# Designs tried in a protein design run: designed miniproteins, single chains, continued (3). Part 60

Each design is a single chain, and the fold is of that chain. pLDDT is the mean over its residues in the fold that is shown.

## One batch from the design tools (miniprotein)

Design m10058
Fold by ESMFold2-Fast:
Structure m10058 (fold): chain A 73 residues (1-73)
Amino acid sequence: MAEELLAKLKEVADALGLEVDFESLRPLLRSEAQLKQLLSEMHKKATGETLPIDPNVPLDDLVAQVLAAAKAA
């Protein structure tokens, strides 16, 4: 689980052009909710805009939305 969440986070960080210490984040990535929070923070850091996080949105759909926003930037 944590490795899968970390892989999604790395993909988003790369797309947003952010440098992140993934090894320091690994022990914190224990849940999908934590990853969604990090995705929102990374989006805000890269674009200056807050991404609304709906807890009912599947993780894969949220990752796709952030990647689409990154491609537009």
Scores: mean pLDDT 70

Design m10059
Fold by ESMFold2-Fast:
Structure m10059 (fold): chain A 78 residues (1-78)
Amino acid sequence: MEELVKLAEEGIRALEEAGLTEEARRLREQLDEAVKNGDEKKVREVIEEAIRALVAAGRVDTARALFDRAAQISKKAR
């Protein structure tokens, strides 16, 4: 869980740096709620949405790095 939350925070920061401030704000709100509820599935969804938004913004290399790290964490957790 902690590793996934940290990755989601990195994805949100990448969106902020890309100028996608509204998307970043929405995902941060969703991440905070998921952490309060212990909802690992929702944290993973936040990471997926961050990756999708970065791809749409042309930040393909950043999105790919986040995807690879999410996959590595998933192999360790399940």
Scores: mean pLDDT 81

Design m10060
Fold by ESMFold2-Fast:
Structure m10060 (fold): chain A 57 residues (1-57)
Amino acid sequence: MVSDAEIDAATRDIHIAVYTSIALSNGDAGLADVRALASESTGDMRDMLLEALRRAE
């Protein structure tokens, strides 16, 4: 049985991968866009964006 926690973890990983791709797609511009979105976000969304920035480095 797939738990809600397993679904949440998989969804989070997908979001992190997508944001990482966005950060890498336009070099400095992509990194700046994701960083700006992270600064305006809170909670889980911010944490996912910060992890995407860490992976894009």
Scores: mean pLDDT 76

Design m10061
Fold by ESMFold2-Fast:
Structure m10061 (fold): chain A 80 residues (1-80)
Amino acid sequence: KKIEQLKRDAEAAKKGYENARELAKISQERREQLGELAQQDPSYQPGKERAATTAKRLEESAKFLEKSYKDLEEEAKKLE
């Protein structure tokens, strides 16, 4: 009962981490693209700054989610 719930929660959390990791990667690529564009056109400067902040936040979120799903996996292993 609770073991099956923990296993499902761990799998869902792992998917959340994988999605967050992919978003962090895309955000880093966008940051690099906007950085280059900002050198050519100042109108991209606010976008570059936002992309840099977003990339940092998504990387931190991915690290947090990784720890969270691993904690859930460990709880499930303790029960079965």
Scores: mean pLDDT 79

Design m10062
Fold by ESMFold2-Fast:
Structure m10062 (fold): chain A 63 residues (1-63)
Amino acid sequence: SKAATIEAIEETLRRLYERDPAQARKAVQDLRAAAKRSEDEGNTTGYEIGRAGAEAGERILAE
């Protein structure tokens, strides 16, 4: 499901942040770029997942 995919992304970002915060920041930027690309291509599901993943990543980076 879309929700399960977003949860998996958030968990991956949390683990990445614990190991390498710089790579976690890059991953969040990559998710935003992927969301924009999906939006430009009309891929609504990809846009929603990428945007939600980036937002979750931003919350993790703010901790």
Scores: mean pLDDT 84

Design m10063
Fold by ESMFold2-Fast:
Structure m10063 (fold): chain A 67 residues (1-67)
Amino acid sequence: SKLDQLKQQVDHLQQQKQLLDQAIAELRADRGDDPRGRTIAGFLEISRNSTEYLIEKLEKKIKELEA
């Protein structure tokens, strides 16, 4: 169903977000003092925030369809 597809998409995005959060934390721990490391972490944070935004939009859509 459409609901099942949306729930699968949310689960996939949640997994991707978790991996991004881990990568950001590791990069900051290893290269926090390196300007290149900080720049890369910044790009990963943008990607993570975009993923969060997509999750929120999909969760709102799921709620609308379940109502």
Scores: mean pLDDT 84

Design m10064
Fold by ESMFold2-Fast:
Structure m10064 (fold): chain A 71 residues (1-71)
Amino acid sequence: MEEDILEGVVSLQLAILRLGAKQAEKEGNTELADLYREAIERVEKLVKEGKYQEALDLATQALREINALEA
C-alpha cells in the first residue's frame, strides 16, 4: 500500500519534471532544461532500482531547487 502510493506520487513528479524540461527547451532555456533532465535521469534510475522513497525525496528536492531559481 505505502509503496504503491509512493510509486504514484513519484510518477506524478516525473511527469511535472518532464513537462518542465520540454517547456524550458521550447523557450531556449538550455540551463533550466539541463537541470530538469538531470533530475529526471536520477529519479528514473532510483525508480528502476525500486527506491521509491529516495526517488520521491530527490524529485521533491529538484523541484524545490528549480522553483528557487525561477523566483
Scores: mean pLDDT 80

Design m10065
Fold by ESMFold2-Fast:
Structure m10065 (fold): chain A 72 residues (1-72)
Amino acid sequence: MEETERASEVIDEEFLREKEDWIKQGKEAIKLGEKYKDTSEGVAIKVAGYLLLNLPPQIEEYRRKREEERRK
């Protein structure tokens, strides 16, 4: 339940793999959204792409601040 050193390593590896996949999916979604930018579907896909690109950095910031708070 509480994170341990080993659990942290596993989570970091999985997070890095998912982060790269999310960034790739986000970039592809933005490209598709730009292609269809004049449609509601294109706008929705582009927004989803930006969320995917912004989510990993926000999660990293959240994790960093949480670690800082835990360490004091």
Scores: mean pLDDT 67

Design m10066
Fold by ESMFold2-Fast:
Structure m10066 (fold): chain A 88 residues (1-88)
Amino acid sequence: MTVSLTFDSPYQSQSLSDPSRDVSVASSLTEYNGKRYASVLVLSPSPMDVTVTAKIYGDELTASASGDGGTSTAKKGNNTLKLMVRTR
């Protein structure tokens, strides 16, 4: 499954594309001390592989988490930009 998110400002401007109707996605963007953290939680009734692509102020990061309870992290700019993905 593929999830696409866009963050154009801190804490806001989230758009979600192509989710399954049986899947719930919770996402947030946090900025702290010059670092930006996008967190994505994908809740599914059955184990599935999830690929998340996040565009954060024009920078694109992709992280893939597999199965139930899987986690993945993508980083850019010497840890100044981070995408964290978790499945459940």
Scores: mean pLDDT 69

Design m10067
Fold by ESMFold2-Fast:
Structure m10067 (fold): chain A 80 residues (1-80)
Amino acid sequence: MSREELDREVARALVDMYIALAIREARQGNKESAKETFKKAVELALEAGLPLDEVKQRIEDAASRYPEIKEAAKEALKEV
């Protein structure tokens, strides 16, 4: 595995971690914090060179499982 491949895999793991954190924040009623955490996931992914469609799909998959996060996820993706 090259350094670039390792960096992308680390970025994917961090994106998934931020998505999990955003889900927890939204479920606790912290919708603004959830939105900011989703934005951080998107920014990290773009900086690491991950395709936007991949990040969008990961966030949309999370929103399909947890309807309470749909609005926060939608607002975060709108600002990309």
Scores: mean pLDDT 78

Design m10068
Fold by ESMFold2-Fast:
Structure m10068 (fold): chain A 99 residues (1-99)
Amino acid sequence: SKEQLDKWFETMEKNIELARKIVEEWAKEKGYELLSFSVIAADEERVIGLAEVKDKEGKKHSYLVSLEKTEDGYRLTITPIDEKTFKPDLSKVEEKFFP
């Protein structure tokens, strides 16, 4: 129904807004300036995006970000993009949990 579809879009928009806030908080904790956060995919359970940040030395870094809804809250997964290969470096994944 239209009501179910509208509720789905509302949930997705709320998840995207939550992901933006969490990425901003993460960047601030690291001492980074958040330059951009681009959503790649979003649904009722997850948001995947690309975050571009600048460190205190002016160097730019890119991170693949995944925010996933869990039974106890949310799981944030942050994966640096390798500057030479332009691929996520899965050996350097950082995870955070939020209630």
Scores: mean pLDDT 84

Design m10069
Fold by ESMFold2-Fast:
Structure m10069 (fold): chain A 72 residues (1-72)
Amino acid sequence: EASIELLEKKDPELARKLKLAIASVDEATLTPLIQEVIEKFGRENAEKIVREIADLVNDPAARAAAEKALSL
């Protein structure tokens, strides 16, 4: 369940950028960051990581932006 911790351990800079983009609902930054996570960790892991971050942010707008970016 701690997919965020795994990302933070392997790529702390990417984890920080992803958290900030989700929290700020920055779709322009979020889309390429999610694509990078997919390329490095695979789509299933990226979906888990992004959804875990959205749950921690606890903002419906952030969750919607994250799900939209994942659908690309």
Scores: mean pLDDT 80

Design m10070
Fold by ESMFold2-Fast:
Structure m10070 (fold): chain A 55 residues (1-55)
Amino acid sequence: MYTLDQIRKTLAEDQERMRRDVANMSLTQQQVDELIEGMGLLIKGIEAAIAASKK
């Protein structure tokens, strides 16, 4: 319960830091986009594995 509040605050702070870093650098914006697409492929792979194991 108390850990949930800590997690929420930590995530919010981390996200704001990322936004500032990305906005400041601008160059990382393209890399972030590519990373997001890469993550999507990983998620699809995991989903495919789950679907295959699903009876």
Scores: mean pLDDT 65

Design m10071
Fold by ESMFold2-Fast:
Structure m10071 (fold): chain A 98 residues (1-98)
Amino acid sequence: SQAQQLEQQAQDYLSLAQQYIDNKDYVSALGYIISAYAYAQQLAQMGALETALKILDQVIDQLQTLVQNAPPSISQVAQGLLDVVQQERQRIRQQIQS
């Protein structure tokens, strides 16, 4: 299905982001995290809420790593995105609980 393809693409980008985190290339990692987040938003829009939540949880974990370990310029961008993603995660959880 389209949802399965979007989930796979998000997982591929999260795997790439992790590779760049491990290599301390936080700029490239942030780019792939943003791409994975975009796929999670598409999944949420099409009603694949549980799948979107799963991807958002991984995005949050990787953004927290960037906040803690990246240079200040990247850490600040990651923190701003983390705040937005955490708010969207809460919104999606409320939809699932309804």
Scores: mean pLDDT 90

Design m10072
Fold by ESMFold2-Fast:
Structure m10072 (fold): chain A 88 residues (1-88)
Amino acid sequence: MQELRRQVEELIEEIRRLGAQLARETNLLSLIGMTLRAIGLEIDAEKMLEEAKKLGDKETAKLAQEAIELARENVATALQKIRDLPPA
């Protein structure tokens, strides 16, 4: 249980770091890479949520749900930034 919580907390920090980088990014290839990264982190968070639910760990499940929401926001932001780029 504590090990899974640590993994979720590390995932949240990674997601927040990606979000901070994404806020400043304007390069199309980097934005594509960041979009794929954000999708991967969302999938990882969903797997951690399922494991937390199986263990009955409500606190870790809450953190995993937060990680999913943060990763989804990063995906939405990256896709919006890609759409808003001028054609090259």
Scores: mean pLDDT 85

Design m10073
Fold by ESMFold2-Fast:
Structure m10073 (fold): chain A 83 residues (1-83)
Amino acid sequence: IKLVPRGEPIPQSVLDSIPFDKLVEASMYFMAAGVASSQGDYASAKEYLRKGYQILRDAAPPEHQPEIRAAEESDLKKIEEAE
């Protein structure tokens, strides 16, 4: 399964521009981040989120980078605020 911790919605056009295989890889990292966060391992959770978003950034067109970065920063902030 996948966890979708989003502060800002990523537009469908951005998601459509990313190959499905890369979306799957990113989702695996997001799942790992969720597991780490649930165990109180916030350092690992943040690293997994960064890796997942790095995959999305590498696969997305340059014009969509701001939306992806905003989502990453929002998710990292939520982990930092989780105690």
Scores: mean pLDDT 75

Design m10074
Fold by ESMFold2-Fast:
Structure m10074 (fold): chain A 87 residues (1-87)
Amino acid sequence: KPSVQELLEEFRARLAAARSVAEVRAVIDELFATMRALGYSDEELDQATVFAVIELGRLRAAGRISEAEYRELVAHLAARAKELRAE
């Protein structure tokens, strides 16, 4: 099982390589699917969610996604995190 830090470093690299909003969404979905499959805790999921929001903010600051796309991706992220907390 990778550490949360190892997953987040991989996630950051994949987001930096993404060419479209659809690819960013796919990277988010893969991160959460991996965390679900490997049984990460709610606290580890919260850590990953915070880091993902920060990385999305960096993409927005770099002009790679719009403010509206940023808000939509953050909402998607929050919804995926909520799904993982449901037993």
Scores: mean pLDDT 80

Design m10075
Fold by ESMFold2-Fast:
Structure m10075 (fold): chain A 88 residues (1-88)
Amino acid sequence: SPAAAARARVRELLAQFEKEVNEIIKDLKEGKITPEQAEARLNELSARFTAALDEAAAQGVPTDEIVELARRFIDILNKAREEIEKLK
């Protein structure tokens, strides 16, 4: 179904974004980017994931599942922001 395909895609994107967040933190720890640049990249990832959740909702994924996926992503972002703050 379209909803099942959209849900699978959002889950794949969540795993991909977790990997991208880990790369941002790695680049920051290695001095390749500044804390300000790391924060900007996290904000871009947040916007991209929000757009993917909106598309999944439009394809019929239930609101409760959308909220759960958003909660997991926010948890990943908050942990990354704590790591960035420690490296300022």
Scores: mean pLDDT 84

Design m10076
Fold by ESMFold2-Fast:
Structure m10076 (fold): chain A 80 residues (1-80)
Amino acid sequence: SEVDALLAQLEALVAEIRAVAEDPSLSDEEKMARIRELIARIQALVAQFLALQPSPEQQARLNALLQEAEEILQAYRAKL
């Protein structure tokens, strides 16, 4: 379904934020720039997800992914 596809994309983007944050080949400036772009993509997908009127269970999955992203970003002091 479209909802499941969006959740899969969001999960992949959260994993990409973690990978970027932990990438030893990237400078702090490059990490921050890439994380900012990934956050923008997450925000766009969240808007699409909410427009599809997801179930409470699907919304709980989204909230868990957003919480994971927030914890990663807080650890690396990312600013938008």
Scores: mean pLDDT 84

Design m10077
Fold by ESMFold2-Fast:
Structure m10077 (fold): chain A 97 residues (1-97)
Amino acid sequence: MPSKRELEREVLAALVLMAASVLALAAERAGEPEAARIAREYGRRAAELIEAGDYEGAKRTLEEGRAEIAAVASPELAAEATRLLEILIKDIEELEK
């Protein structure tokens, strides 16, 4: 049976993948396929790091993904990526405790 911490990690990793998918869908609808690709790539990488227990690596990966999205995306999509990042980093920090 998985421990409470293992379940919390699995849930957080799933939430990161869902957030990345929602952001990617928004990017695709806006005609920004490169931003969608970046969102999916960095979201998947961050989720993998969370499952491995590398919370610092996950936070760094999410920050890198946000910066890459900001370089290619509209200001509106970049702002949405920043809001999602703030929520996910807070959730990761709560799990680190």
Scores: mean pLDDT 83

Design m10078
Fold by ESMFold2-Fast:
Structure m10078 (fold): chain A 56 residues (1-56)
Amino acid sequence: MSPEELEREVREGMTLIAAGVARTTKANMSEAEQEAWLAKVEARDPEMAEAIRAAL
């Protein structure tokens, strides 16, 4: 498997996870709470935080 193929599959997986997280976050948190929580996620995992923002 090429590095490009692996990267694509990882991104697709992250997109699905991010979509689920985004739905739960929208249902349970205000916009201000979402931004504060997302800032903490970015500090720990910036790639995941970007995927979640794209899904929001």
Scores: mean pLDDT 76

Design m10079
Fold by ESMFold2-Fast:
Structure m10079 (fold): chain A 73 residues (1-73)
Amino acid sequence: SMFRESEQTLFTMSSAIFESHGDHELAELYRRLSEETDPEKIAELYRKIAKLYEEEGDLDLAKKYLERAKKAE
């Protein structure tokens, strides 16, 4: 859908930005998220991104990605 294409574009951009800043772990997760079509695997990737934000102390972003994971299932 048009909405999913917009999300994939956003994830591709996020991957490139994090890669350029040396955050290879977030860059790889966003790259995988832009390519993934399986809802269960998309949810898993969102949980991994949320875990990284939680470890960095960004609890608001962590919560946001956990909500995205729940909606992807």
Scores: mean pLDDT 79

Design m10080
Fold by ESMFold2-Fast:
Structure m10080 (fold): chain A 81 residues (1-81)
Amino acid sequence: MEELIAAAEAALRANAPAEVADQEVELARRILEGMSPEELADYAREVEGEKNTESREELIANARKAIEAVRTHAEALVAAA
């Protein structure tokens, strides 16, 4: 878990400006620490506001895919290290 977070943090910091990377690292950390698809979907709704036309079920489905992608990417980085 901690190794996955550290690898994801290193990759994000290498590929993004420092100020943007810090925010992305924080979100990735929350995802890897066990943020649920429902919590991520609710966060996306708050950020995008009422203008988001996607249903909560669609946002949850997209959140599940995003969490899986982040986890898979982090696992690949740890395996490569």
Scores: mean pLDDT 64

Design m10081
Fold by ESMFold2-Fast:
Structure m10081 (fold): chain A 105 residues (1-105)
Amino acid sequence: MQSIEDIIRSAIEVLYEAAKLLREEGFEEQAERLEEIVRKTEEYLEKGDYESALRKLEEGVELLREAVRRMRREGIDDSSLFRIQLLTIVLGGSLVVAEQMLRRK
């Protein structure tokens, strides 16, 4: 049985990979903001505050959606854009599953 903690930890790994890709494409500010979201998510997870952890992960999804829009405006249409889009979809799906698990007593 996969726990809500396992899903949140998997989402954190997705955010680290996305931050790395953003940094490689020159989006240093976005990468640093995403790494700060990860740090706060880990702090909430350590405290067992899954609701706050999920809210931080949702902030990460919105940041990634904004970063994808900026990459497109700058004419970036390579494999890094596609990879970040896929990671954003995976993260969004993980949040839906984790929210359902949180509601299930």
Scores: mean pLDDT 81

Design m10082
Fold by ESMFold2-Fast:
Structure m10082 (fold): chain A 97 residues (1-97)
Amino acid sequence: MAEEKLKELARELLEKGSTDEEFARKVAEEGVKLGLTPEQTQDIAYEVALEYYLEQAREEAKKRGLPDLTPAQYTANNLRAIGLGLDVRAEYEKLVK
């Protein structure tokens, strides 16, 4: 599915340590190429970014002897993922104008 391809690309970009700007641009370009809506492209970027940030945060918590994330840590990572999804939508809108 087109959504699966976009998820794979988004995950690969995060794992490679792409900048937020490079991530937003490349995910938006692929979303347009795959025929996904701006909403679908934003939502996929948000979901993948949140999963990745939470995985990284849990690994850091584990290194510090914590069993799980605090509510504050979850909120911070969620807000970061929301911001990245909004950046992806902004780049998508530039491509379709």
Scores: mean pLDDT 86

Design m10083
Fold by ESMFold2-Fast:
Structure m10083 (fold): chain A 75 residues (1-75)
Amino acid sequence: GMSLKEAWSKVDKEKQLAAFEGLLEWMKRTFGTESPEEALKALEEYLKKQNNGNEEVEELIKFLIEKLREIIKEL
């Protein structure tokens, strides 16, 4: 199957933004994050707690943090 990065790169910017709006809505419902900045902080805290050597999960969270920072800059 395609990697997450490869699958994401095949989606246009408008659909990527819509996917992140869905992520922000889910994070608001799940973690109580009221803003994209709070959602970013929650992901960064999760990454700091990932000390079990799972490289794939760490790379996924790093990818989401980078993309969320890009979305915040466009707001």
Scores: mean pLDDT 69

Design m10084
Fold by ESMFold2-Fast:
Structure m10084 (fold): chain A 100 residues (1-100)
Amino acid sequence: MTELNEEELKEFEEKKREFIEKQIEELIERLSNPENLSEAEKQFVELVAMLAAGEPQAEIARRLGISVSEVSTFQRVLELAREIVGEKTEELIEKALEVA
C-alpha cells in the first residue's frame, strides 16, 4: 500500500483548500443577486444568518422545518469551512446576513 508522503499530503491539502475557496467564492457571487436564488439557496441563507446571530438550534430547526440534528451538522460544517478557508467563509457569512 502506498502511503502519502509529506509533500503529497501538502499538495492535496493545498488543492482541497483551493477547491473549497472556489466553491465559497461562487456562492458569494450568487448571493450578490438574491432575487435569482433558488428556494433551497434562500433557506441556506436564512440558516447561516440565524447561526451567525447566535439563535438557539431548536429555534432554527422550528423556523426552517428541519431537525435539530441537521442544524447541528450545518453548524459543524460551517466551523470546519472557517478552519480551512476562514477569510472566504467570513465573507460568505457576512453576505448571507446582508441577504437574509
Scores: mean pLDDT 76

Design m10085
Fold by ESMFold2-Fast:
Structure m10085 (fold): chain A 78 residues (1-78)
Amino acid sequence: MEAKRQEMIEKVERERAEAVALLKAKGIPQADIDKVRAGFDEIIAILEDDSKPFEERFAQAKEAAAALGKEIAAILAK
């Protein structure tokens, strides 16, 4: 379980770095980039919450990731 949690966190951290780099390259405003960073930080915080079963954390992280994906798509459509 620990290894799978760490792997998922590392994947989210990589996706955050790539998303931020792409948004900067496209000239997206810093305020929108900061919102995207906050979304990734929320997903990481959910995955790091040791007080909850992994299945609950995974479900919450997936929901947060879906919401973040929609927000990124909306930002890129501007």
Scores: mean pLDDT 80

Design m10086
Fold by ESMFold2-Fast:
Structure m10086 (fold): chain A 88 residues (1-88)
Amino acid sequence: MFKGLITVKELEPGVVFIDFLFVNPEYRGQGIGRKLLEEALKKAKEMGAKKVYTIASSDEDRALLESFGFKKVAETEHPGDYLYEKEL
């Protein structure tokens, strides 16, 4: 059974977007989202990324991203959804 999924997409040379973060509800609270984000950041760095962007839609997602040093840089068109950036 797959515990979660994270998709890393190159937007431009040196700029990567984390397009999709999914944690299977059966595995919530076990640090799966944290582990997936760690692996995504490692992959982005190996790809030569200098900046990583993602969108956070929940308090839990925001707390996770901020714990990794992401900063809120913009509000999206949907209330509560924010664009986050991390420099590598």
Scores: mean pLDDT 73

Design m10087
Fold by ESMFold2-Fast:
Structure m10087 (fold): chain A 93 residues (1-93)
Amino acid sequence: MEPGKGLTYETQATILLLMLLASVTFVRNVATRNNAPSDIRERVDTLYQRAEDLRDQFYSAFDNNDYSKISQITSEIHALMSEVQSVDKELMS
């Protein structure tokens, strides 16, 4: 292994997906433990399902070498991450 090699596009996309899944799982657990209002819990459950769907689509696109679809999914992950951060802020208020 040579030090100083950059991350591949696929590795960067995978890290982003894993960060999304960790963040939404954490927020869902916090909402459940703190008995957050039902509307917030329903929003978090929706975000969790969307993250699970994006994971499944990501692996399917990766298996098919569909880099255009991986790029689209990466954009959707960024959008969903922003929504997760918004809900996390509401839980802290």
Scores: mean pLDDT 79

Design m10088
Fold by ESMFold2-Fast:
Structure m10088 (fold): chain A 115 residues (1-115)
Amino acid sequence: SQIEHDIELSFIRMIRSIFKQAASRGDKAAEAALPLIEEALERAEAGDFAGAYRLLSEAYRVAAEEEKDEAKRLFYLSMSKFYLGRAAELDGDLEKAKELREEGRELRKKSEELA
């Protein structure tokens, strides 16, 4: 629906704003992720939400590679899995979405244990 698309677009805009501000302050993980987040927003604005979430997944994976704090790295990897799961759900692959969501939950638990 239009309302659901507007909510998802607002969410992606919020993520871009957060990463842009962090990158402007010299956050290396945010600097590395930002180009992929900007591309995700362009995809979302074009109505390709599955493509947008795949790019958000890759952005968070790239952020994890640059992050030195283990808890925060695992958090980024968890978010990468959840966004990839959302993309799978939008593509109609509910089994893959469930598997990716479970992987994300496991990474999130590990992140919280280290925080």
Scores: mean pLDDT 90

Design m10089
Fold by ESMFold2-Fast:
Structure m10089 (fold): chain A 78 residues (1-78)
Amino acid sequence: AEKLIEEGKKAEKEGDYKKAVEYYIKAAGKYVGNEDYEGAIKALQEAAKLAKKAGDTELAERLDYAVQQLQHLKEEAE
């Protein structure tokens, strides 16, 4: 997951928001696979922010919804 976050940050610095979003979503998937819901939530929040900057409001809304679902899973796991 860490390598994907680094790739996402690099793409964001280069202004490639679409590519950055892809890396953050992939990182979130790996965090979920490790039951690291906090890591997944943070990665998806960054992806939603960047999707909005890229003008992809539909993707941003879907990512915000995914964040809400993971927050519920985290609360139930605690």
Scores: mean pLDDT 80

Design m10090
Fold by ESMFold2-Fast:
Structure m10090 (fold): chain A 116 residues (1-116)
Amino acid sequence: DLERQRERQRRIREEAERLAKVHSKEELVERAKELIDRAQALADQMETADPATAQALAREISNLVRESTILSEAAELAGADKSEINELAKRTTSIAIRTIGIATDKGLAVPDAPPV
């Protein structure tokens, strides 16, 4: 499904370019970290939640992961350090993999694979 992946990446890039024009790299990095921290907290809640609550948390985590990816890409375009961007990407990927694992273990609908 290369067409769907390309369209998804194109939309992320377009949003990132828009954000990079109106926000500083520092603001974008800080916002990305905030969303990643929130996603980690929700993943912790997901592990002990009932299936219905866990499914709702998985959807919210997926949205936070997507938004943090857009902000991280925008920060890179705005001139943020590559090492900092790599750390954000690593954290985002780790949360996405963890969420998929929990969803699989609970027999839930598996969220989309991480974008990177």
Scores: mean pLDDT 82

Design m10091
Fold by ESMFold2-Fast:
Structure m10091 (fold): chain A 69 residues (1-69)
Amino acid sequence: GVEAVKEGLLAALSEEEKARLLEAVASDPDEAQRLLTRASLGLSDEQREALSKLSPEEALALGREVAEA
């Protein structure tokens, strides 16, 4: 589910990438989408499928939670 995707993204993103994602979610949704897409390449097939079931709004909200962790 969503929690497994959050854990996968948290493991895939460096501290620098989390800082960039936090800024991008607030100011540049296109950059936020690019960062999330890049991080998704580090996810398992199951986690990527779960992420693809999220709306764009839910995906950005998840990205913010990961960036704030």
Scores: mean pLDDT 78

